# Ledger of designs, part 88: designed miniproteins, single chains, continued (3)

Each design is a single chain, and the fold is of that chain. pLDDT is the mean over its residues in the fold that is shown.

## One batch from the design tools (miniprotein)

Design m11044
Fold by ESMFold2-Fast:
Structure m11044 (fold): chain A 77 residues (1-77)
Amino acid sequence: SPVQATIDALLAYLDKLIEKYKKENPKAAEVIEELKRRLEALRADPNATMQDVEDAVREAEERLKPLLEELRAKKEA
C-alpha cells in the first residue's frame, strides 16, 4: 500500500527527530512521539487515506512551531 509505505518512511524519520530533540526540547519530542503513535494507528487501519496521514502531520507541525521557536529564542538570548 502506498499509504503504508509513506507511513513507514515517516516513522523512520520521526525516530531520528525524537533522538535529536529528546534532550534539548522534550516537549517537542513528546509531540513527535504522539504523531508517531497516531501514524502507527493509521498504518493498522485498512480505511486510512493519504489525507489522514497529511492531516496528522499538519496538526503536529502546528503544535511544534511554537516549541521550536521557544528553543531558538533561548539559544539566541
Scores: mean pLDDT 80

Design m11045
Fold by ESMFold2-Fast:
Structure m11045 (fold): chain A 81 residues (1-81)
Amino acid sequence: MEAARLTELLKEYARTVYGENIEELAPAEAEATGRLGLRAWEAAKEQLENREALLEAGVSEETIEEVKKELEEIEAYLKKQ
């Protein structure tokens, strides 16, 4: 999986959750958008674990599912390496 794709998905997720304020992410999430690998993966998974809160905040189910699918593909790729 291309590094730029993961970063862009995390930024898109952050914009959906925080209303285009990626700079206002928690430090771990900001690091995830700037760094790829285990740290970015853990931060993204932690965000997805708050699915119910995200839906209440207006994040679409489709957006959550799309990000989850991409992260699962990346995790599978990393586990095979």
Scores: mean pLDDT 54

Design m11046
Fold by ESMFold2-Fast:
Structure m11046 (fold): chain A 84 residues (1-84)
Amino acid sequence: SAAEAMEAILLALAEATGNEELKRLARELARLVARALAGDAAAAEEAARLEEEFIKLAKPEFEKLSEETRAALTARVAAIVAAA
């Protein structure tokens, strides 16, 4: 499902950084996205705010990733999207 694909993508991105705070934010964001897709408007608003926090924390961590790690992440995200 789209919700499962989004959860897998968010967790894959967070795990690649090794940052525990990003992993926690990714899990929380995935739960909120799943609720939003089920029709929870309040969860959609919370997801939007948490996405901004995730991006703000993730940007410097992603900049540290090697080209090899970035290529592996791109391939994994593409596979998740293709399977959804």
Scores: mean pLDDT 80

Design m11047
Fold by ESMFold2-Fast:
Structure m11047 (fold): chain A 103 residues (1-103)
Amino acid sequence: MEEDEKLVKEAREAINEARAEVAHAQYSIDQGKGFEEELERAARALARAEILVDKVKNSPEYEQLKAELDEVRAEFDKVLQKAPEVGRKAYERARKEIEEELK
């Protein structure tokens, strides 16, 4: 239990942030607003959650956190379905940036 509790909390918070940002991106698309910045924020939050959950892969909480992350990922994929070209480009860029920042 060497900082495992702290890492688990950080992963859970990142999942909650990703869920909120994905909801904001979905809301912006549904309102007919510009959504590229919201989609980029959602992609960045999701990428952070993915990396932080991977850091706790040896914890007892990993399976539950991964399941929650997979649910957020599925919601994000629904957002990408509504904005395929612009959304995928923004997501690919954001994910690459966050992977570089956290590794």
Scores: mean pLDDT 78

Design m11048
Fold by ESMFold2-Fast:
Structure m11048 (fold): chain A 97 residues (1-97)
Amino acid sequence: MEEVIEYMSSEEAREAAKKPKKPEEVELEKELRELIAKLKELEEKGAPKEEIIEVEKEIMEKLKELALARTPEEKLRELIEKMYEKALKEREEELKK
């Protein structure tokens, strides 16, 4: 209810715990761990900020893919949107009767 950000984070964690990991999720997690290890190594070596930012961008992209793979909400949102469009059209047809 309040603190929508905390609610969303808790809901995501709860849903992830309920569902077993898909092979695609495992592969993305492996890639993320490798990128995180690379980022840590670059930071320890004092690499230029440009190189660090590039790796961070790759991590963010993979993290987004992992979140989307774990959260079926995107596909559910598309289905819900289509269902609402269909319902609205049906209502318009009923008004034309």
Scores: mean pLDDT 64

Design m11049
Fold by ESMFold2-Fast:
Structure m11049 (fold): chain A 64 residues (1-64)
Amino acid sequence: MSLEEAVERAKEYLKKLIEQGASKEFLDEVIDQFAEWLKNNLGVSDEEAEKIREELRKEYEKML
C-alpha cells in the first residue's frame, strides 16, 4: 500500500464516520491512530505524519 493510497482510504473512512454521526473528538482519535499507524507500518517521519494529520483534520472540518 502506498502512502497516497493509505491517505485516500483514510479520507473515505472519515467521511463514512461523519455520515454515521461520529463526534469531532472520535474523528481526532481516529486521525491520531492513523498517523501512528503510518509511522509504524510505512516508515513515515514524525514531520510527514504531522502534515497528514493536519490535512485530514482540514478535510473533515470541510464536511461538517
Scores: mean pLDDT 81

Design m11050
Fold by ESMFold2-Fast:
Structure m11050 (fold): chain A 57 residues (1-57)
Amino acid sequence: NQQQHRDLIFGLIKMGEPQTPSVKDLSVALELPQDTVEREIQALRDMGKLDQNNRLI
């Protein structure tokens, strides 16, 4: 479920402020493949919710 994965990733990034979690850390924490995490982070950037450094806008 892509929407659930995206919501969980975005939530962890928000809760982790000011540190930005790595793709590997998110992959381990959520038990998702790194490719899945990278794809969802790119989608959040494309939506204008994250900047190029994976920080909240």
Scores: mean pLDDT 78

Design m11051
Fold by ESMFold2-Fast:
Structure m11051 (fold): chain A 56 residues (1-56)
Amino acid sequence: ASAEQRERAARLAAAGVRPIDMSREEAEAAGQLSGSYFTGMEGAGRIYLEEREKNS
């Protein structure tokens, strides 16, 4: 994901938006930022991306 998409994902997470309500790129960025912003969401983000990958 781009730096802009990562910043948007961080803002959405701070506002309480779940990975399932994000675009694929935003969910990927959320997974990459797990240590800083998404401690409670990192697993959900990865599961969401894994499910999309299986259904592709």
Scores: mean pLDDT 53

Design m11052
Fold by ESMFold2-Fast:
Structure m11052 (fold): chain A 97 residues (1-97)
Amino acid sequence: AMPSSQEVTDALNALVETDPELRKLLEEMGEKFEKILNDKSLSKEEKKKLLEEIKKIAEEILALLRADPRISPAEAALFEEFFKKLIEYLEKLIEED
């Protein structure tokens, strides 16, 4: 079954308390998403660049999660599915523009 965004958020929040690198990447990704959502002056090219940057950050987050020994196999599968689908979705958005 597809993990809920709430399940992913709760699991990530627990990890962020002890991983400053993960925290930094999540904050940077969130700031870029908020800019796309709230900045109505962005060109298509500027939005595409932000989407490419978000994709790169999502790939970096997934790599950190794969290396984290605190993560259970079930949580690892949940994060893998979520971030892989997010990366695929971002790639599609980048290619369609």
Scores: mean pLDDT 78

Design m11053
Fold by ESMFold2-Fast:
Structure m11053 (fold): chain A 65 residues (1-65)
Amino acid sequence: MKIDETIERLEKAIKEGNIDEAEKYLKQLVEDPEVTPEQLQRVNDLILNSKNEEIIKKAKEIFEK
């Protein structure tokens, strides 16, 4: 799956309130060697804009580790 496609699926999961799917795609993005730091920053902004504390908390743990 291409990075842009994974980001799109993450955004869709967030809009649907599907935390499980959102975390799945987030993990794929942070583990993908093709993801640039700039793309990760955009993903981070998307997560923060969701205003969903569960997703934000899990994203922080994933990015920190």
Scores: mean pLDDT 77

Design m11054
Fold by ESMFold2-Fast:
Structure m11054 (fold): chain A 68 residues (1-68)
Amino acid sequence: SPLQELEKQLAILGATLAVLESAIFYYEQLAAQGKPVNQAELAALQQRRKDLQKQIADLQRQIQSLRS
């Protein structure tokens, strides 16, 4: 069903978000310790996280619209 297909896509995006969150956390911990971190790469990861969160929210709204 269309709903089942969207739920599968949501699971994939959620897994991708978890990987991004882990990478960001690692870089933020290094920065907090005063260790050198590529700030441009960290900023790019944070932007990707923000964009992915918007995609997940949009997909969740679509799923909600198809419920009943």
Scores: mean pLDDT 88

Design m11055
Fold by ESMFold2-Fast:
Structure m11055 (fold): chain A 79 residues (1-79)
Amino acid sequence: SAAEEAVRAAEDRVIQLFRDFYQQAQTASPAQRQQLFQQLQARVDAILAQLSTVVPPALAARFRARVDAALAALRQHLS
């Protein structure tokens, strides 16, 4: 469905943002890593906000839950 395609496109964008973060974080100072993480969260939130306008609320909520879990895991790794 178009909604499933929109979720897959959002997932691909989120995966790229996480990969870019991991790559940049390897050479970054602790302060720079914190700023990069804040930028990652802001960009992810923008993708989730846009996705919520084009897919059913339940599907958007499931995708958000998966992404929030991934962000939480990443935050724990950085601590």
Scores: mean pLDDT 87

Design m11056
Fold by ESMFold2-Fast:
Structure m11056 (fold): chain A 69 residues (1-69)
Amino acid sequence: GKKKSLQKGYDLYSNTTKNSQNLKDNLTQSSYESTDPARQQQLQRQSQGSGQVEDQYKKESQQYKDELK
C-alpha cells in the first residue's frame, strides 16, 4: 500500500542521512589526526561535501515523514 512505500522511503533516506553524518564526522576526526596539512585540508573539504549530500537526504526524509502523518 501507499503507506508501506512511504515508510520505506523514509527509512531509506533517514538511514542514508545517518550514514552521511557518520562519514562526515569520521572525515572531520581523521583531518585532526593527519600530520600532513594538505591531507588535513583535503579531508576537511570531503567532510563539507558529505554535509551537502546529508542536507539533501534530510530534506527528502522530512518530506516522506510529513506524508506519513
Scores: mean pLDDT 75

Design m11057
Fold by ESMFold2-Fast:
Structure m11057 (fold): chain A 100 residues (1-100)
Amino acid sequence: QSPTQQLINFIRSIPYISDTDKQQMSSSLISASRSMDDSSFQTRMSGIIERAMITTARNSSDSDFDQIMSQFQSLMQSLGISQSRIDRIINTSRRMRRMS
């Protein structure tokens, strides 16, 4: 599967994101994948997935959040996303969870 399709499948698997937000995020990822080079797409994709992770953090239990973050980390590593970017998204999401 393409990186875009893998991300769409991951977002769709998260029960804490509304169907409307899943559709909007999926459409944004598809649009970005068609119009952007790989580097620009990774930047745009990271912004979309960060929003998805923050939404998950605010709405999930601690155990579900940890499980989803583990799946997220594995997926992003498989897509060649830098560890520093992955850590930033995870840390931002964990911070937002504690503040919510």
Scores: mean pLDDT 81

Design m11058
Fold by ESMFold2-Fast:
Structure m11058 (fold): chain A 73 residues (1-73)
Amino acid sequence: SPLEFTRKAFREEMEKKLPALQAKMKEKMKEMETASDEEKRKMTIEMFKEMADVIAEAVEEALRKRQEALEKA
């Protein structure tokens, strides 16, 4: 089904992107240990934005792969 194909493609893209995201988050968390409360707030917002961007990119790539599969059928 198209939904199962898209779900699999999304999972595969997330699996590729997740290790780099986790490494980046660990570095930011370490920086937060010595940061001010205002800096911690800004860094937390930036981390969630980066997570949202990675999810969006994985969705876009999954939909692109789905479209390519439909065009070849």
Scores: mean pLDDT 82

Design m11059
Fold by ESMFold2-Fast:
Structure m11059 (fold): chain A 86 residues (1-86)
Amino acid sequence: MNKKSDELIKKANELIVELMNTDDPEKAERIVEELKKIINQLKEDGDYIGADIVVAFLEIMLALDKLDNTNPYRAELLEKLIEEVN
């Protein structure tokens, strides 16, 4: 993994934490779009393992959101993101 991939994964982790702590639908949508760009950039850079790790964290978040049913809008955004990057 090069420095650029490390920075992208770090940024993705920061965005995931921000996404977990927001109740603003517009902010959630912006974060999800940023995460999609990072996942696609990791794939473009050939870091498929890094991309898969980020997607795995999003799948865990989606599973927790479905279990708790606390943020159905975020769950829908996460489902669309995961489908689009797989």
Scores: mean pLDDT 80

Design m11060
Fold by ESMFold2-Fast:
Structure m11060 (fold): chain A 58 residues (1-58)
Amino acid sequence: AAADAQARAGDLGSRYRTLVAEVKKELEEKGVKPEDDDGWVKISQEIAARVQARLAAA
C-alpha cells in the first residue's frame, strides 16, 4: 500500500523523466550540444532548471 507521499513521489518522478526527455529534445532541435564533460554539466543544469520551471508552472 502506497502512502500519499509515495504516490506523489512516483508521479513527480515519471513527470520529471518525461519533461527531461522533452527539454533535451527541444535543446537538440535548437542545436544545443555539450562540447565536453564540463559542457555536459552546464547543459544538465540548464535541463534541470527548465524541468523545474515546467513542474512549477503545471
Scores: mean pLDDT 68

Design m11061
Fold by ESMFold2-Fast:
Structure m11061 (fold): chain A 65 residues (1-65)
Amino acid sequence: DREAAIERLMRELGLSRREAEGIVTLAEAIPDAALVRQYLLREAGLSEAEAERALAILREHGLVA
């Protein structure tokens, strides 16, 4: 669910609540793993490893395929 994904992004990646909410909102609007990965790397400034972890969290919570 949305809140569990937000909490995990904050806990596992050290993101602020605002940053985690932005990522989850994007994934809900555009449930495309490649587009979400592009956002994580270019706009959110995450490393490749951090982006992979974020995508795994989103996938486990049904937010991306």
Scores: mean pLDDT 84

Design m11062
Fold by ESMFold2-Fast:
Structure m11062 (fold): chain A 77 residues (1-77)
Amino acid sequence: STAAAVALALAGIAYARRGREILKQGEETGDKELLLRGIAEVLRGIGLALTGKILGANNPVAVALADAGFVAAGGTA
């Protein structure tokens, strides 16, 4: 399941990053649809990353999930 765990972690990172960009655009423009879409994609990213963590218990996956979670939740500009 290492391949599945890595794939889910990478997908989670991608969704979280995309969601953050969309969320920022929604905040800047006041577009409620973009805000909701951004939130939805961030949540998908977190869910995928968490699933990857559960399926895999190795340092690379743990680091990737920590990074994805930080970006999705805290959002360093």
Scores: mean pLDDT 68

Design m11063
Fold by ESMFold2-Fast:
Structure m11063 (fold): chain A 68 residues (1-68)
Amino acid sequence: MSKAQLLAEVRKLGKETLSKLKNPQFKMLARIVMSDTIRQIQQSSDTAQRQKLVDQFKKSMKELLAME
């Protein structure tokens, strides 16, 4: 996937997760994780590393939803 597609996927999943979260503290954590993931993808030149960052982001969002 292109860097733009991976960034779009992270933003889409982040928005969907924020819409499902009810706890304002978990919403704050989701925003922080999304911002950090976007920054790391933008700084990475390795396609495999970018994919790992997206996969880790998906896992983190799933874990936040499960904690509610």
Scores: mean pLDDT 84

Design m11064
Fold by ESMFold2-Fast:
Structure m11064 (fold): chain A 105 residues (1-105)
Amino acid sequence: VKELVERLNELVERHAEKVRDKPDMSRAERAEELLKLIDEARKVAEEYKPEYPEFSELLLELLDVREELIRKSVDADPEERKKLMAEADEKTKPLAEKIEKLLAE
């Protein structure tokens, strides 16, 4: 599990650096970068699925919720976007808690 988590952390760090270096990115450009990050994370989850099926399935479900949020929020107004983020956080909270429990074992 450690190698899987390290690879995911590397993807997140690279994305964070790219966004930091380009603060003038449009909402659409930021969404495209997040979608690329999700696709890369999905590939990692699929690669480790034979070794960690429960963890990988939870991660894939989490990524699906985040992708839906990004796609819906690009064209949404600020109020609608805030609501979409809250709904996504509510859906991902139990998944994140299960992932955290698996990582603690």
Scores: mean pLDDT 78

Design m11065
Fold by ESMFold2-Fast:
Structure m11065 (fold): chain A 97 residues (1-97)
Amino acid sequence: MEAPTPELQEAAEALEEGALGAIRSPENSGSKASGAALSALGGAVSAWLGGKQGKDAEGAREAAEGGKAAAEIAKGEGKKKMEEAAKVAEEQAEKAA
């Protein structure tokens, strides 16, 4: 199929939803640094999905590692959402490999 595999698509969607959930978290609303980093991750995931690299497991693995780094700077519930999204993305990337 022309789209990414179901596993790669699920990995990207998990990271995107996690990043958006973290950005919308009240704990992160007053933190410009956390919000900026999470927005950058969301942009990177969107660019990856639109690019040729978004169709391979290695690209998904790199995005999952970015999600883990973003989770370290997120706060409260946003951190939990980002950590869960990064874990799901990593598992789906490994299944696609």
Scores: mean pLDDT 66

Design m11066
Fold by ESMFold2-Fast:
Structure m11066 (fold): chain A 62 residues (1-62)
Amino acid sequence: MDEEFEEQMWKALGEVSKKYNLDDEQQRKALQWWFDNYRNFKDVEEFKKAFEEFLKEVKASK
């Protein structure tokens, strides 16, 4: 995996997670989702969109 791309995605994950004030359980679910799905994205913007939709579902579940 490209280190530069991975670093950008990691930063984006941190920014979005902070925006949604995730608790410990939601943070772990977000990390698992990232780990399982990071290969499915071509760019950081696409990743942020999908991740934000995922977080909406996780937040609504609680």
Scores: mean pLDDT 71

Design m11067
Fold by ESMFold2-Fast:
Structure m11067 (fold): chain A 64 residues (1-64)
Amino acid sequence: MERKRRTLEQMAENMEKAGLTDLAEEIREVLADPNVTDEQVAAAVRKALDALGQKTYEETLARS
């Protein structure tokens, strides 16, 4: 698997574990598309990073 696709797969797993199942499903749909472009993969990675970062930040605050 290409590095970009592997990163996206890992992020989908992390999102699913974080309870963001809808976003994980969207990412997996992008990966399943044989005509997906590098631009679409990059956009999905950015969306995943933003959502995971926000979730982690909220969880950190909840422990304070």
Scores: mean pLDDT 70

Design m11068
Fold by ESMFold2-Fast:
Structure m11068 (fold): chain A 70 residues (1-70)
Amino acid sequence: SEELRAALEAERAKLPAGTDPEGAERVVARAVILGEISAEAANAIGELMHEQPLDAASARRLLAVARELE
């Protein structure tokens, strides 16, 4: 949803650029496997990580936002 995307973009704007994109990808993939977030949320977070690399800690903050909205 546009609301989910806007919330994720707002949270990402508070976070520094990360130096561990592989760690971020692993954190998101684990959340998908465990059913913690929807495929829509995973895709939105993935697109944001392509725009600016994150680290695992930043990825966990985006996952928290997605879980609160879903």
Scores: mean pLDDT 80

Design m11069
Fold by ESMFold2-Fast:
Structure m11069 (fold): chain A 74 residues (1-74)
Amino acid sequence: SKYEQFLAQGKAVVETVLRDSALEGRDMEEEMERVFKAFKAYARSQGFSDEEIEQFLKELKEYAKEILKKIKAE
């Protein structure tokens, strides 16, 4: 589905940004705040409903938390 493809894209970007930020010693929290803001705007532009956008951001935030946990364990 369009939502599943969009979520997969969002998760890929989240992991890349977090891993690159960790490698470069950048503030991962600030980078993720920027990513979430950008994806919220992008999702609106793609015609997703407010409910879908809320669910999408929730899933991205949960995924980011899991990736951060893995990075900190490495």
Scores: mean pLDDT 85

Design m11070
Fold by ESMFold2-Fast:
Structure m11070 (fold): chain A 83 residues (1-83)
Amino acid sequence: AQAQIQALLAQAQQAQEEKKKVEEEMRRTRAELDAKIAAAASDPAQKAHYEAQKRGAEGYYQRKIAELTAREQALLAQAQALS
C-alpha cells in the first residue's frame, strides 16, 4: 500500500509540475502575442491575425491545464483512498 501511495503522489506531483510549465508557456505566449498585437495597432489585418492566434493558443492551453488539473486531482484522490 505505501509503495502504491508514493507512486501515485509522485505522478500527481509530475502532473502538477507539467501544469506549471504549461501555465508558464501560456503566460509567455500571451505576452508575446499581446506585444505583436500592440505593434500591429495600425495594421488591422495583421492585428486580427495575431488576435486569432492568441484565441487559439488560449483555448489550447486552457484545455491542457484542465486535463492536467483533473489528472492531479484523480491521482491524489486515489492516494487518499489507499491511506
Scores: mean pLDDT 88

Design m11071
Fold by ESMFold2-Fast:
Structure m11071 (fold): chain A 85 residues (1-85)
Amino acid sequence: SAAAREAARRARFEQAVARAKALAAAAGKEVVILRSPEAKSLEEAEKLLEEGKKAFLLMLPEEELSEEEREELRKFEEKAKKKLA
Protein backbone atom coordinates (compact mmCIF):
# COMPACT_ATOMS: atom_id res chain seq x y z
CA SER A 1 0.00 0.00 0.00
CA ALA A 2 1.00 3.65 -0.24
CA ALA A 3 1.18 3.87 3.55
CA ALA A 4 3.55 0.91 3.67
CA ARG A 5 5.82 2.46 1.02
CA GLU A 6 5.83 5.75 2.92
CA ALA A 7 6.76 3.96 6.16
CA ALA A 8 9.65 2.21 4.38
CA ARG A 9 10.92 5.52 2.98
CA ARG A 10 10.63 7.15 6.39
CA ALA A 11 12.75 4.35 7.88
CA ARG A 12 15.41 4.81 5.20
CA PHE A 13 15.33 8.57 5.76
CA GLU A 14 15.89 8.12 9.51
CA GLN A 15 18.76 5.70 8.86
CA ALA A 16 20.39 8.05 6.34
CA VAL A 17 20.11 10.98 8.77
CA ALA A 18 21.62 8.89 11.58
CA ARG A 19 24.54 7.84 9.36
CA ALA A 20 25.22 11.41 8.27
CA LYS A 21 25.10 12.66 11.87
CA ALA A 22 27.53 9.94 12.93
CA LEU A 23 29.85 10.77 10.03
CA ALA A 24 29.80 14.49 10.84
CA ALA A 25 30.45 13.76 14.52
CA ALA A 26 33.36 11.47 13.65
CA ALA A 27 34.81 14.20 11.41
CA GLY A 28 34.60 16.64 14.30
CA LYS A 29 34.16 19.98 12.58
CA GLU A 30 32.89 18.93 9.16
CA VAL A 31 29.30 19.90 8.34
CA VAL A 32 27.34 17.62 6.05
CA ILE A 33 24.16 19.04 4.57
CA LEU A 34 21.65 16.23 4.13
CA ARG A 35 20.18 17.69 0.97
CA SER A 36 20.75 16.65 -2.62
CA PRO A 37 19.31 19.20 -5.06
CA GLU A 38 19.38 16.58 -7.84
CA ALA A 39 18.53 13.51 -5.78
CA LYS A 40 15.84 11.32 -7.25
CA SER A 41 16.07 8.86 -4.37
CA LEU A 42 17.86 8.19 -1.11
CA GLU A 43 20.23 5.91 -2.99
CA GLU A 44 21.73 8.89 -4.83
CA ALA A 45 22.16 10.77 -1.56
CA GLU A 46 23.90 7.73 -0.05
CA LYS A 47 26.36 7.67 -2.96
CA LEU A 48 27.23 11.33 -2.34
CA LEU A 49 27.82 10.58 1.34
CA GLU A 50 30.04 7.60 0.45
CA GLU A 51 32.18 9.85 -1.78
CA GLY A 52 32.87 12.03 1.27
CA LYS A 53 31.51 15.12 -0.42
CA LYS A 54 29.19 17.66 1.13
CA ALA A 55 25.87 16.01 0.42
CA PHE A 56 22.37 17.39 0.34
CA LEU A 57 19.80 14.75 1.15
CA LEU A 58 16.53 15.85 -0.39
CA MET A 59 13.60 13.95 1.07
CA LEU A 60 11.24 13.09 -1.76
CA PRO A 61 8.50 12.79 -2.51
CA GLU A 62 7.37 15.67 -0.29
CA GLU A 63 3.74 14.65 -0.87
CA GLU A 64 4.41 11.42 1.04
CA LEU A 65 6.08 13.17 3.98
CA SER A 66 4.06 13.97 7.07
CA GLU A 67 3.75 17.58 8.25
CA GLU A 68 6.08 16.79 11.16
CA GLU A 69 8.69 15.21 8.87
CA ARG A 70 8.59 18.22 6.55
CA GLU A 71 9.01 20.62 9.47
CA GLU A 72 11.93 18.57 10.83
CA LEU A 73 13.58 18.62 7.40
CA ARG A 74 13.19 22.40 7.17
CA LYS A 75 14.69 22.89 10.63
CA PHE A 76 17.62 20.69 9.63
CA GLU A 77 18.22 22.65 6.42
CA GLU A 78 18.03 25.95 8.34
CA LYS A 79 20.61 24.71 10.84
CA ALA A 80 22.91 23.46 8.05
CA LYS A 81 22.69 26.80 6.22
CA LYS A 82 23.68 28.69 9.36
CA LYS A 83 26.71 26.41 9.76
CA LEU A 84 27.83 27.10 6.18
CA ALA A 85 27.19 30.85 6.32
Scores: mean pLDDT 53

Design m11072
Fold by ESMFold2-Fast:
Order: structure tokens, then C-alpha cells, then sequence
Structure m11072 (fold): chain A 90 residues (1-90)
């Protein structure tokens, strides 16, 4: 299932040291968590991707895009969390 795949990718991300590989795994897991409605876990993983900054610029860019495109589809509380996350890493 998408949830099992997301859990596997998140677990793998915790074992890798290369920031680009970590960002790719975290970003893919976040996409899958969003697809199954687990917004809380997805936002936590996107925060970790954004924190990598210049170490993984392509995935930081993709994380910002998915946050922006997802915002209007979320509850007001989740929208507030997402907007705070975007503001944190400008």
C-alpha cells in the first residue's frame, strides 16, 4: 500500500547520510503520506527536507512547490501549519 511504501521510505531516510538521497526519500514519503491524507506526517517530513537547505536544493524547491499547491486543499489548522513552515524556511 502507499502507506506501507511511505513508512519504508521514511525508515530508509533515517539510515542514509547523503543529504540528496535523504531528501529524495523524505520527499517521496511525504508525497505518499499526502496521497493517503496523513498531513501531519507529510508536513513533518517536508520540514526535514526544507531544513537540508543548500545540501539538497532541488528537493527543497520541490518541497516548497508541493506545500504551495497543497495548502488550499487542507483544513484551516493544517493550512496554518503549512504557511508557518513556508515562512520558517524563506
Amino acid sequence: SSLEEADRLEAKAQTVTDPVEKAQLLYRAAQLYLSVGDVDRALTLLDEVLSLGEKAPHYVFLARLILGSTSPLLSPADQARLQALLAKYK
Scores: mean pLDDT 87

Design m11073
Fold by ESMFold2-Fast:
Structure m11073 (fold): chain A 79 residues (1-79)
Amino acid sequence: MRLSDLSAEQRRRLLEAVAREAGLSLETVRRILDGLLTPGRSYAEIARATGVSVGTVRRFEAALKRLLARHGFDFLDEP
């Protein structure tokens, strides 16, 4: 599944789950996701575009990987 294929509600649930898992604010994870959905961006470019550190982008990716490994995308459809 592509992250761009998510509905607004599914995206919100994903961002809330990643924010909780990574210990980041919802605003921070939203900015990182927007950067990741931009084709051709490196982590350094996402960090510059979103106003966060490369370490924060790495924390987002680690949290997303953990959530996907445990639950797939099933958790996006659950309240």
Scores: mean pLDDT 69

Design m11074
Fold by ESMFold2-Fast:
Structure m11074 (fold): chain A 69 residues (1-69)
Amino acid sequence: GIIISGATLDGQSALIMERDGKRYLIIGPSVSTFIGKDASDAMKLSDTQIIPLSDAKNLKVGSFVKQRK
């Protein structure tokens, strides 16, 4: 997958990845270090989670930039 933008979750940094025409939210303690890198690097972190953006809007993780215009 490809990291296409940064995002904010309740004021905290996250990344948006695109894979197979779908977008995912990447959450982890060091996700900011992957800005400008391939999402495969983020997936190598043990604490990295990948959440489909369609599911993220229903999570109690706060607001993220993808849902704001």
Scores: mean pLDDT 53

Design m11075
Fold by ESMFold2-Fast:
Structure m11075 (fold): chain A 56 residues (1-56)
Amino acid sequence: MGKEILRLAAELMEQGKTPEQVAEEIEKRYGKEVAEIVRDALKVATPEQLKEQAEA
């Protein structure tokens, strides 16, 4: 999975999007399977942690 996708998810959360809205946005751009992975990541990580993983 690309670091850009995790970074985008973190940025959308920082913009005030809910996890549900973030998952819908990812599904539109990258498809349902990618959106499922991002949704699962948001259950166990904060937006700051996702951003740090994308930068690493």
Scores: mean pLDDT 73

Design m11076
Fold by ESMFold2-Fast:
Structure m11076 (fold): chain A 92 residues (1-92)
Amino acid sequence: DQAVRELEEVAAAAEAHGLTELAEAARELAELLRAGTMTREKFVELMRRMAEVMLAHPETAAALAASLGYPVSPEEVRAAAERLLAQAAALE
């Protein structure tokens, strides 16, 4: 599955940029998707964890995205994190 491979690449890049919490969340998401064991509760938890890291470190997250071939601004990272938090809240 391409999504699992992309999440593993994100996790490796996050670790390299010192975003350990983002790397852990991405690896957990990849594992749950690979196993087919995703729950709504886990999805909401992981979305919040990833969004919180992106909001705390938007410039580092933008640099990470650029290293993966997705050049985004810190403002775009913040907007993406806000969308993830809104989606997580809506699923609660």
Scores: mean pLDDT 83

Design m11077
Fold by ESMFold2-Fast:
Structure m11077 (fold): chain A 102 residues (1-102)
Amino acid sequence: AAAAQQAAIDAFLEAVREEARRAGLPEEDIEAALAELRASLAALTPEELLAAADAALAEAAANPALFSPSTVERLRLLRELAEAIRRGDAEAAREAARRLFA
């Protein structure tokens, strides 16, 4: 289970690297951003990530004037990512990355 969850995180980070390279970002900036993202993902369990995403979506639903449609969509994609990591679903994690950076 833990190995599959780590594989899903690694798949997400690789998809982020691919999208950042497609956007023409310098390699040093890509590696710095990926290091920060990896640290953020390591700070929370998949269950805590899901809880945080659900709390943020509830806040957005309660205060729709404070959250743009694009912000709400990004929160939904972050929830999908958290659930993909919890399940150890590497392909769903890659897809979430592509949709977040579309």
Scores: mean pLDDT 81

Design m11078
Fold by ESMFold2-Fast:
Structure m11078 (fold): chain A 80 residues (1-80)
Amino acid sequence: HMDKEELRRGAEQALQGAEDNIKKAVEALSKGDKKTAERYSILAAFQATVASAYASMAGDEELEKRARELLKKAIEIGNK
């Protein structure tokens, strides 16, 4: 089973993926491509959820908070 350092790295990696997909979703929205924006927002929400799970298992409240903020952002973008 992963130790706390491995869980934190997993959370950080998933957060980076979520941030990248949020940026792609925002870019798609700026071009009027709602369908592409929705796809990237779904991917970002999934990655933020994974990051939240890893952060929670690691006991890292700051990473968990960041993951929750990205999840909210992804959902908000997907509803545009």
Scores: mean pLDDT 86

Design m11079
Fold by ESMFold2-Fast:
Structure m11079 (fold): chain A 81 residues (1-81)
Amino acid sequence: SREELLREARAGIGLAERLRAEAERLGVPDAVKQAEEAIRLFEEAVRLIEEGAPEEEVRRLMDEGMALILKAHELIQEAKA
């Protein structure tokens, strides 16, 4: 549903914002960049959902955003090692 997609997209924004903040504290610029790009993709997904765009298009953006979140997380974990 639209409500479920909005919840998922907003959760993605929140996760990416937390990763950006952690990457900034640890001084990992590449992780900051990945997290910032993920925020932009999830914000675009929210806009598309509100405009009634096809679910397939929204899910593609959310999948791309999640891939960037995973990259940011990996870089942060490597910095902690």
Scores: mean pLDDT 89

